# Ledger of designs, part 12: designed miniproteins, single chains

Each design is a single chain, and the fold is of that chain. pLDDT is the mean over its residues in the fold that is shown.

## One batch from the design tools (miniprotein)

Design m395
Fold by ESMFold2-Fast:
Structure m395 (fold): chain A 117 residues (1-117)
Amino acid sequence: MKSLLEIIEELLEETQKGIEDYLSKLKQAKTIAEAESIFDEFKEFITRRMQRVANMIKLLKPELVERFQEELDKIAELVRKARRALEAGDMEKFIEYTEEAAEEIIRMLQEVAEAVK
């Protein structure tokens, strides 16, 4: 049986690979409509991954739930800023906020991995 740490480390690795793929696609987007489509896929991917992590924390380490929720709120704010930049046609700020959200997601998963050691 895999430990909680091994499961979280696998989720971290898979999430990093997924984020790198989405960021690569966003940087290659030639239209705002294409960028919006890729961003919606990215948001869905992250939401599903974060739901999976939240469910594991609730089940195995309920004391970490409040800390995890604060990090999720920060990520949600960055995602909202990215969407507003995209709606304004500011591709540079859109990519910047999306990269910041990605970095916060990876940091949060690393902190969860540390906390379950």
Scores: mean pLDDT 80

Design m396
Fold by ESMFold2-Fast:
Structure m396 (fold): chain A 98 residues (1-98)
Amino acid sequence: EVQAFLDDLVAAARRAEERRAETRELVERHREENPIAAEAHELQARLADRVLALAAERGSAEEYRDLFLEYIEELLRLGAISEEEAEEIKRELERLVS
């Protein structure tokens, strides 16, 4: 593919990382008032790290799906999402990777 396209993707990834860092600082500052949001943000950061690790290992679509399903289950356990929301997201994932 074109090098300019790859450079744009890298720039977009860095902007996303910067936004996540700023959000993390805000969430941690208010952790005592909203511990669920803080825990959910930590789960999101951990998911991002694990996705990057799978990408480096050239993981399969099934491995990515399983990783994301685990993330959704953890969000549900924390009460960050409803059972109905979790079920809808799982249904969407099954359609995308099946």
Scores: mean pLDDT 66

Design m397
Fold by ESMFold2-Fast:
Structure m397 (fold): chain A 85 residues (1-85)
Amino acid sequence: SAREQYQKTLDILEEGQETRRKLKKESETDPRKASEEALDKSIEYFERGDVLTGMSLGQTAIESSPDEETKKELLERFEEAFKKS
């Protein structure tokens, strides 16, 4: 129903706000480590056979990378994990 769709939209929006706040705090301490930890979680999902969730988390990890060198390194690891999954 329209009411249920509205509630789901609010839940997604709240989850997005929490993710943004967490990313900002982690970025202040060690942005490279935060991105690497996100990629590690992506790889765990590939190992579980959950390719779609792994893809989504991996893209988020790469996009959150603080510099081009880190982004390139994470992209290579992500592609290798995907190929082996």
Scores: mean pLDDT 70

Design m398
Fold by ESMFold2-Fast:
Structure m398 (fold): chain A 81 residues (1-81)
Amino acid sequence: SEKEIAQRRNENLRLAEQYYQQSRELYQRALADPSVAVQDARQIEELYRQIQELAKETGGGGEAYAKEAQRLYEEVRRLAE
């Protein structure tokens, strides 16, 4: 039903936002301590993949979180090199 689809989209958007916030926290941790950058890059990569999957079922709202999480992943990956 349309109501069930809307509920799933809202839940997926909420989860995408939560995973994005986790990615942001890992990014800030890596900036403060580059020794964790390799570990944090791996975790952000996994979160980014999950956000991308969730974003497919948000009606478009999750795409911004996916884009920003990708940026955070690329930045932490550079710190890990």
Scores: mean pLDDT 85

Design m399
Fold by ESMFold2-Fast:
Structure m399 (fold): chain A 114 residues (1-114)
Amino acid sequence: MAEELLKKAEELESKGIKNKEVADLYRQAGILYLQEKRYEEAVKAFDKAIEIYEELGINDEDLARTYLYRALAHSYLGNFEEAEKDLEKALEVAPDSPFVRLDVRGVRYVSFLE
């Protein structure tokens, strides 16, 4: 399932299509990889989603949540410095979101205490 979403996003990107739907497909693939505990594949999918959101100038909760998911994947890989940078980016993109603030606290607790 994760590979199917990734393949679809890659096919669209290879045709020169870079829109929000392609970024959303990469984000969804990353979430499924995260659920499967395939953290390295999750990071790669989130990298692509963030790249496309930023190229399009999209700075909404979808970008902020993608940074949160990548931070979580980095924390499970032991990449705590990268995780913290992504948490800071999520707060920068959506500073007024109580959901983003709550998730940042949760990821920081897991990343730096265990």
Scores: mean pLDDT 80

Design m400
Fold by ESMFold2-Fast:
Structure m400 (fold): chain A 100 residues (1-100)
Amino acid sequence: SSEKLKKIIDEFNLIAIETYEKVKNDPSVSPEEQEELEKYIKELLTRVTEAIKEALENGEDVLEAARKAIEEHLAEAPEEFKPYLEEFAKKVLEKLEEIL
């Protein structure tokens, strides 16, 4: 439903904002690494949201679609960014499961 999708998107954006603030406040992350990591987080958010939208429209398994999108994105990400991306992905999946 459009209302459920809106709730998912709104909650995911809140998780993304929290993650951006955490990265910004991490003294081990350079400004250049912060910009690149933020880009990967935004790309992951877009990919997962698109997969969820398609699954909802087609009556498919939403959680499975989200997991697959995450796995594909993480496989392409630089190793040094994976800990942040994995933590973000974990929070996204936990929130999705709560909403479903």
Scores: mean pLDDT 85

Design m401
Fold by ESMFold2-Fast:
Structure m401 (fold): chain A 109 residues (1-109)
Amino acid sequence: SEALKALVEKEAGRIATAIIVEALRTGSLSDEQLQKIQEIILELTRRLLALVDEYAADPSISDDELLARIEELYREAAEEVKKITDDETSQVFERAVREAIRRFREFLA
């Protein structure tokens, strides 16, 4: 649905903004780390949009199954961010991801 795609894009923007704010606050993130985090967010967003298209095309995919797949994609992205950045930045990303998952859960309820 268009509303679900809009939610994917809105949450991607919120996650990106949280990381930019943290980078500005601490000054601890390198340009290379910021680029890699941007690439992770972009790939996550592409996969989420593809999943929304799959869900729209396949009536056998339940809301619970969609949410489980969304949670898995966010979890994988958070693990990739942990590999390339410090604990504080990883915690900011994980917090933004938890908020995104909560909003998807509320949207699908």
Scores: mean pLDDT 88

Design m402
Fold by ESMFold2-Fast:
Structure m402 (fold): chain A 74 residues (1-74)
Amino acid sequence: MTEEDIVEKAKKVVEEKKAYELVEEVLEKIKEGRGEEFVEERREEARADPELARELAAAGIVAAAEALKEGLIE
């Protein structure tokens, strides 16, 4: 499994869960330099909810991939 395969799978999860607002929120936190902190805090919140954890992981992967393409992270 390549990094590109992981991003493709994450995009499908975001589409199925309609997690577009979460992707946008993670991307905004990346722009503020708080992307990793935000994802870790939300992951702790999602510990009891596997569906929310999956949605958060997918949104984080998609947002990070978009940030890399836009040159927001290196």
Scores: mean pLDDT 74

Design m403
Fold by ESMFold2-Fast:
Structure m403 (fold): chain A 90 residues (1-90)
Amino acid sequence: NDFQNQLEELKKLKTIEEKRDYLTKLYFDLKEKYKLPTDVSLQIAKAIQLLVIADNVEASLKLFQQLKKQYPQYKDAIDLLEKVAIEVKQ
């Protein structure tokens, strides 16, 4: 599945900077693929930033959960970005 494919690519990366660059590229790829509206894209970026920059796991996961409920049409993109962001943080 998409997450397993992303996880295998992440395992090849050596530094946190490379993993963050990968996550950023995935974010823009999914934004284009799913045609995510600007407001949705910005809220997803905020959830990612809370997790990987601010280390605020609870606030990040809560925002991802709220976004998936509010925008079920984008659930697959949001879920994939959440899972990859969690792996990047680790």
Scores: mean pLDDT 86

Design m404
Fold by ESMFold2-Fast:
Structure m404 (fold): chain A 96 residues (1-96)
Amino acid sequence: KDEFYLELAELALKYYDKMVEENVILADMSEEEQTLFSFSVAVLSARDEAEKLAKEKGVPFDEALAELVKKLVELLEKELGINPEELYEKLKELLS
């Protein structure tokens, strides 16, 4: 669902902003927090790429962002066994 990946992207970007604002050092993060922060950095890059696709190729921004985030989630599930619902729950918990 495109809407799910857009919500996940929003949570990831909020988490990135929170960690940067609080000056959290990577070495002080848990493995879960490091994974979520790395995902958030990847989503930040996906947002930048989606903006380029929208401006240069006329692809709708939300469609491009949702597709790029979906690919990131599929990669994380394949490589680390982390499912998208678990990512969503963890990000939401850390942002509350």
Scores: mean pLDDT 80

Design m405
Fold by ESMFold2-Fast:
Structure m405 (fold): chain A 71 residues (1-71)
Amino acid sequence: SSNVQKWLEEAKKLEAMRRNVELFDNPEEARASEEDRETIPAAREEIAAVGQEESIARLEEALAGAKAKAA
């Protein structure tokens, strides 16, 4: 229903952000996606604030939570 759709949409956004942060080690692959390019500024801020490893960990936790609420 609409609540499930809201959490699915949140999960998609978190997945895109996680992928973009992860792909910072492979910039050629990150730039292949228009969606990845759109999230680059936010990914840079996230990495600058807490570092890449911590950013990935935080996004994985947030993504798991969103998926659990969508189920």
Scores: mean pLDDT 67

Design m406
Fold by ESMFold2-Fast:
Structure m406 (fold): chain A 113 residues (1-113)
Amino acid sequence: SELEEILEKLKELFKKIIELLEEFIEALRENDLEKARELLKELKELLKEAKKLVEEALELDPNNPEVLKFREALGHLELGLKKAEEALKNNDLESALLIAEKAKEYLKEVLEE
């Protein structure tokens, strides 16, 4: 079904987001702030793409539990990316790293369900 195709696309997109979060964490550990900012920009673009897929899925089935799990996970990611950006602006690498690690762990849990 069209809904199943969107769910598979969301799963693949979440895998890409997790991979990019791992690269972001590595950039933070290396104190490569330029690379970290570029990766944040890419993460925000993937987030926008994932949000569009969730909206499309909810138009097909507003109460689908799997879609609602992805929506909640994307909300957590959006807040996490905003907080990580604020931490980087304040040169708080420890907070940025912790935020990114928590976001990665949460997304991995959603995919393992």
Scores: mean pLDDT 88

Design m407
Fold by ESMFold2-Fast:
Structure m407 (fold): chain A 61 residues (1-61)
Amino acid sequence: MPSIEEQKERLAKAFEELSKDPNISREQAIALVEADARLYAEENNIPEEELKEILEFIRKL
């Protein structure tokens, strides 16, 4: 299982890639990355505290 740091790095890269697409707004990119993070947390039983930290990280991108 990847660490919280590895998850943040993966999600930041995903956001950067989405942000390069002219058809995707920043708001849409954030929403997509948040959805990915939530789905990953559900499938891998990530603690709520870690998910909260990841979501706060995404919102500050």
Scores: mean pLDDT 80

Design m408
Fold by ESMFold2-Fast:
Structure m408 (fold): chain A 92 residues (1-92)
Amino acid sequence: MLEEAEKLAKEAIKKGKEEGDSLSIIAAEHVLEAVRLLREGGSDLDVEIQIGMAKLSLGVAKTLGTISEETEKLIEKAIDKVEAALEERRKQ
């Protein structure tokens, strides 16, 4: 899950750079930070904050119409993978 989330976020950064959308890049970077925190044993709260920041940046990009449907789906899938990994960690 974390490797897939990282791959999706990196692809979203690439697409955001191609599209000139800084908000999608910011959202994807927050996903990458959440992945790093999960790998390094960061707190659930710190991971949740990064997910929240990613969702906020994505929401703003969607509202402004600066994000493509392809880039939006990449970020949403990356967020879903990070949330799934966080929930699995909570069950352990």
Scores: mean pLDDT 86

Design m409
Fold by ESMFold2-Fast:
Structure m409 (fold): chain A 65 residues (1-65)
Amino acid sequence: MDYALLVASAVLTGDLARAREILEEARRRGEDVLEVGRQAAKLLESLGHADLAAQVLEMARELAA
């Protein structure tokens, strides 16, 4: 499953709670949450949403701690 795409999609629709749930699911399934966050941020930056990309990276860092 492409968790990065799901996170980016949730953030683009304004659903930060859903983005966090997706990151938590990725962590629970043994995915690298920081890498998922980095890939989602890269997708958001490519769409011109640098501020949303920064929010996703911060969320991923919090969950990886």
Scores: mean pLDDT 84

Design m410
Fold by ESMFold2-Fast:
Structure m410 (fold): chain A 86 residues (1-86)
Amino acid sequence: GEERVMKAIGDAVVASLRKMGKLDLAAEFEERMAKARSLEEVVRLYLETFEKLNGPLSEEARKIEEEILARPTEEFVREFERLLKE
């Protein structure tokens, strides 16, 4: 379900931040992930973290953000769960 998708995204982001040596940012992300209640909150947290690493979102990245947030949560969860099973 949604909770498993949120955890998978969170774990992947934390692992990437640790690999980059961004330990403080990884700890902040992990703490905020523990408080997140929805997939939308997790996606917003990811995008905020990405901006801290790389600067402001490009127009292309912003369009991708809007598309992700506009998708029905159930459809997004199903697609992501399918990928996790492979």
Scores: mean pLDDT 66

Design m411
Fold by ESMFold2-Fast:
Structure m411 (fold): chain A 100 residues (1-100)
Amino acid sequence: MLEALEEAIARLRELAATSPPELRRVIAAVIAELEHIKEDLEAGKVYSKEEVERIAKGMEDWVRAQVARLLAEHPELDPAAAEALAAEIAGILRDLVEKA
């Protein structure tokens, strides 16, 4: 779990570095959530696979909602790029669940 979290956080940080500022905030929120889970694990808390799956699903749903909102509020954003970013975040979270 811990190594999978560190890998997911690193991949998200790389993704944020090449993303538009509006979308960087969405990625930063996902990173913050994963860092809290990492801190809990380092403190000796245990997560079941089902709990990791629920947290990841919740983050995926939240990211999709935020991307949809940002596309509605920011007509200058490329819809294809924003949707591709949401899909890549979902892929990172799914990889985390599989490695957990």
Scores: mean pLDDT 83

Design m412
Fold by ESMFold2-Fast:
Structure m412 (fold): chain A 82 residues (1-82)
Amino acid sequence: ATTYDTTLKLANGTVLPAKFTQTSSTTGILTFTKPDGSVVKLDVTFSSAVTGAVTEVTMTNPKEGTATTADGTTIAVTLTEL
């Protein structure tokens, strides 16, 4: 699996550095560190196949968001805390 730098934007507008590991064309794992130092992993399921690098994941709520890829594509995602 390929792991690379990305960005997570929380529902409250906080922007955090994150790591993304793509596990399939429609799944990946987003890893980030909260301001309190705790590490969180999210299982990310994409509504369509991802062909480019995920540059940002924006959370609408704790279970849903959108991913933006390097080619400018936006994809709806569902999020599950691991």
Scores: mean pLDDT 82

Design m413
Fold by ESMFold2-Fast:
Structure m413 (fold): chain A 97 residues (1-97)
Amino acid sequence: ASQQQVEEARQMAIDSIAQLAIAMNIDLTNPSYRRFLVDSVKRTAQIDLERMAALAQSTTLSPQQRHQQTILQVIAAFSDAEWDAMGQQAAERVLAS
């Protein structure tokens, strides 16, 4: 994956954590709640990756779908430390809103 794709994946993950926190009215400044939301977003991304892999087995993916598959693969490769950092950035984003 390119550096641009890595950054796109990071922003997508941060946005997903922030939006889920807002939708569920969860305080991201609480470390336990932040971990719960990070784990939830991580799990959802894994399900989306598996769905995209299944689709690729049955049909030829469009350029947009191939791009989405690449981004999901990058998300799946993030370490726990990178996920913790993204959770903190999501908390900062929600507080700045």
Scores: mean pLDDT 86

Design m414
Fold by ESMFold2-Fast:
Structure m414 (fold): chain A 89 residues (1-89)
Amino acid sequence: SKIVNEEKKEKLKEILKEVEKNKEKIYERLTPEAQKVLEETLEELKNKKEYTEEDMIELIILYGEVITAEKGREYAKKKAEEIYKELLK
């Protein structure tokens, strides 16, 4: 898998911090099994020195779920599109 560059890595770390801050909002909508998977995924992402394109996609999806829980789906779609376009530069 392709490793993302430093500029994209900084943006992904910012996104990860936002997900961590609001993860409780996602937890309320998940089964206990799904909560465990999410917790393990977030822990793995926090401990990575380099991000892959797969990690980028996963973080964008998680961010979309967080923002949907906070502000609703339409707002989340617009934010996800903006971030996706920025990361594809």
Scores: mean pLDDT 76

Design m415
Fold by ESMFold2-Fast:
Structure m415 (fold): chain A 80 residues (1-80)
Amino acid sequence: MKEKAIEVLEEVKKKYPIVEEAAEKAIRLLEQGASLEEVKKVFVEEALKIGRSSSENLKLAMEAASEVSKALDEIEKEEK
């Protein structure tokens, strides 16, 4: 499960370089045993901070946050 979440965050870093620091922070939390819910919250908060620099960056940050949130929620549901 952790491996799947890390893979999602690595892929998001490639698609949205602007959120690279947010993704790296999220990966580090995941490696430290943080829950998927906690990791998702931290990533979204960090991505939105980055997005405040411009409207274009906000759009990209929102797309990245949406992709990560959806992917992590699906991973969590698969752990049934």
Scores: mean pLDDT 79

Design m416
Fold by ESMFold2-Fast:
Structure m416 (fold): chain A 82 residues (1-82)
Amino acid sequence: KLSKEQYELLIELLQALVDGDDERTQELIEKLKKEDPELLEFFHKTTNTVIKENEEELAKLSIEEQKEKLFQLIKEELDKVS
């Protein structure tokens, strides 16, 4: 079960990734590496699983639609453990 702070941090990272905010994404990744490397590993595993399970569906979508779909699917997985 994620704390509220852990959940909010992962949602910020996810939002930065879909917005293409490379500077913000890097800042959040470095913060997680220092403060909560297990949470970062969990995020990577969750993201990789979602991408792999939805690979065929995502391949049919535009880049913009892929970003929206990935945000929704990853958020749903994070919501389950909050």
Scores: mean pLDDT 83

Design m417
Fold by ESMFold2-Fast:
Structure m417 (fold): chain A 104 residues (1-104)
Amino acid sequence: SPEEKIRRLMEAVLEGNVDEAVKLFNELKKDNKYYYDIAMALIAALSVDKPEVLKAILETLDLNERFMLLYLQKELAPVADEIARAVREGKPLEEIISIIESTG
């Protein structure tokens, strides 16, 4: 499911698994706009201390998408640690999305 792909993506980013993160992000990009937007926000929040993951994802994006991801990284910085903790604790995806939405 898209929800399972998002969870696996979050885990791959936190583990620094570049190849798995890129693969899952590209799958989400092709299949569903809503989950793609969530995936971009999660990468922006979770890759702050994972420069190799961030670099690899940026290389798959066009210029406008790169600016959006970097913008989201800045906007989500205040809650990035809370998002990472929620992912590590196995919180439901709905709770993680709620944290992201709290910054908008």
Scores: mean pLDDT 84

Design m418
Fold by ESMFold2-Fast:
Structure m418 (fold): chain A 74 residues (1-74)
Amino acid sequence: GEAAAAEALAHLSKASKLVTDPEAQRLIEAAGVLAANGRFAEAARKIREALALVTDPEAQELLRKALEAAEAAA
């Protein structure tokens, strides 16, 4: 629902501030746009791609929370 979408977007926004890899940053931005448009299955796919590139533990935790919220909304 809308609450799960808001939760996913909040976690993506926080993760974006910690991520320095340009490709991971691009994937997080794409996931945010997809989630904002209700495309949660596609957003979840982009979050999983970003997780493969991110090594920061705090950013990984935030991306996992965003993934859980996106999958719950799909």
Scores: mean pLDDT 84

Design m419
Fold by ESMFold2-Fast:
Structure m419 (fold): chain A 76 residues (1-76)
Amino acid sequence: KAAELLAAALQAARPHIEAAGAALEAGDREAALRHAERALEVLEAALPALDAADPELAARVRETLERERRLLAELR
């Protein structure tokens, strides 16, 4: 179940990740950052359900998302 929850969250985040990549290729840094931030929000919203199903996996995912959010802050 935890793997299914994570897969669903990644699928929901995918269009935002793809949009961020497309914006970056176009040289639109601000659009890329907005799309990347939206992708992180989608993934972060899945954390409570993931934590209920698999706390260890949720902790690893949270650490990854926190690192990515810090990176986005550095790029502003």
Scores: mean pLDDT 84

Design m420
Fold by ESMFold2-Fast:
Structure m420 (fold): chain A 95 residues (1-95)
Amino acid sequence: DATRRGVQRLLELVKQVSDEIIELLKEGRFEEALEGIMKEFNINRIDAMYLAAALLASNESLRDKQKEFLEFLEKESINLHFMAQMVILDVQKYL
């Protein structure tokens, strides 16, 4: 299953995310968190968004930030909201 393999890859990367980025997400500083992820992993913004969505889905301390993150993405594009929501649902399904 390609979706399950994708989720497993994201969860491996989630384990490598710095505490600084987790703190930015906890504070709702989503733009700074995405920029931090892009720099830390040398990935583009879309991949950083997927990693942040997977982190929000798998880390219990960030559970209350899932809705706020989707609302943040919706302000930029409704498609980004749906893409991040699908990652959250897939991670929760295969967690």
Scores: mean pLDDT 86

Design m421
Fold by ESMFold2-Fast:
Structure m421 (fold): chain A 66 residues (1-66)
Amino acid sequence: SMEVREEISRLIKEAGQAALLGDIDKTRELIAELRKMAEENPELRSLVERWIQAIENLIKQKEELE
């Protein structure tokens, strides 16, 4: 539904912002929510998984640079 797509977009933006701010715990919680929504909405799974990979890579880069 349209509402589900808007919620997923909102979660992606919030997770990206948390990652940029270095809030690793919040970012991981938001990634877990995104995974749950992807399981409930298979048509959006590929999009969600692509964004999760991008966010996880951003966290790794931040942790390596310290």
Scores: mean pLDDT 82

Design m422
Fold by ESMFold2-Fast:
Structure m422 (fold): chain A 97 residues (1-97)
Amino acid sequence: SATEELLKALDEAIKVVQEQREKALAEGSPEYRKLDKVLQTLRDIKEEVEEKNGEDIIVRMKAEVTIRETVEYLRKLGADEKKVKEIEELLKKAREL
């Protein structure tokens, strides 16, 4: 379903952000604080989508915007392009359903 693909997009975004956060922390980069905030935002949005069973259009749009902003941020950080494209493809599937 569209909701299942949206949740998959959120889960993949969370995973990639966690990987970048762990890398930033290991390297002593101040980016780890911003990555922590992004991670919390993605988790909060995922909980809202799950609580509304994906039926709230406003929550769905908020999740889509958050994922797109996360993708842009990950690209700026030099995250793995294959992983970033996977997030975009999952979001695209959620939007086409």
Scores: mean pLDDT 86

Design m423
Fold by ESMFold2-Fast:
Structure m423 (fold): chain A 82 residues (1-82)
Amino acid sequence: SMKDDVQSQLDQLQSFGSTQSPKVSQQVQNIVSSIQNIIDGKKVDDSYKQIAQSIKDIKQQASPSQYKQVMSIIDKISKAMG
């Protein structure tokens, strides 16, 4: 199902984040939590704003390769959500 596909990608994003530096790991966790909030219909507008801010923070704190990997998983989540 779409929900199972989204959850699988969230689990992959969380796993990837756990292998990164503490600052990048925290921003990845913020994205995972915010996407979960959107799926649950909670604080949807604030959650989208949080994702945008965390992406900016990752872009500043991570290598280009790490940033590309995060964005690849986010793109897969976005496509799975519609």
Scores: mean pLDDT 85

Design m424
Fold by ESMFold2-Fast:
Structure m424 (fold): chain A 74 residues (1-74)
Amino acid sequence: APSFAELLEEVVRRMEADPSISPEAVALYRQAVEALRAGRYDEAERHREEAWALLTPEERERLLEIVDEVVERA
């Protein structure tokens, strides 16, 4: 089974491929993955929260769809 970091990496790859999602929010999620891989869990959580706050309601729904698809494939 993939690790949480591997699942989040796949989520970010799908977000990067989706033109409907803010590139600024995608960059923060990328930083969250990098922090998580480095064991900097508090930094990863802060980047994730900041990225989520930048998303519109429609972008949040799209992100949750991507997360569900990635988790179901795990």
Scores: mean pLDDT 82

Design m425
Fold by ESMFold2-Fast:
Structure m425 (fold): chain A 70 residues (1-70)
Amino acid sequence: EEKLLSLSPEEREVLAAALHFGSKRKAAEFLGVPQSTVSRHIDKAEERGLVEREEDGRIRLSKELIEEAL
């Protein structure tokens, strides 16, 4: 039922790194992949309602998932 379980291993790894660092750039540097790859996975996650993007580019879990975890 958890939306995170619907992700591929690669998608989960990219999202975990982006959430940990709070930015797509740092996640891309850590994973050794282009920022476009990270952006693509984050955009898909936003479309699925898994994450939200702040105006400064910081990424967090969606409000619904945060509320569910609390």
Scores: mean pLDDT 68

Design m426
Fold by ESMFold2-Fast:
Structure m426 (fold): chain A 90 residues (1-90)
Amino acid sequence: SRLEELLERLRELARRLREEFPDDPLARAAAELIERAIEAIRAGDLLAAEIELGLLGILLGVAKLIGDERLAELLAEAIRLLNEILELLS
């Protein structure tokens, strides 16, 4: 299904964040937020997923402020995928 496809793409992004930025606390925090969002979606807790989305937006702002272009690209992709999932479920 489209939902399972999007969830798998989010899981792959969380994995990529950990692999590309193994010592970056912002990337680790982002990966953890993505994983919590996936768990919230699977549990049907859309409010929790929206909260995780908001926190990802804050981390994207921080990544842009410090000039981490690659981290910002991956965070923007995660936010886009999570928004698509939430729109699909609303």
Scores: mean pLDDT 90

Design m427
Fold by ESMFold2-Fast:
Structure m427 (fold): chain A 80 residues (1-80)
Amino acid sequence: GGLLSEEEAKRLAIEIAVAVTYAVAKNRGDKEVQELADKALTAIENGNYKEAAELFRKLYELTGDPVFKRAAEIAEELAK
């Protein structure tokens, strides 16, 4: 089995998506942040958790917002 059940993984994916959406709303003027967040949400929706983790790490580096660091850590667990 994986680190999480399929149901727990889906729940966390939704939580990540909500957190990223709120973070994007705070940074409405930053085009790069918005583009990366939209791409990360699409990756989560398609089950591409490894890609989502990489995108969330980049968002954390650009913004310093700890929500992206947490999202990256959760996405990394889902990718294993």
Scores: mean pLDDT 81

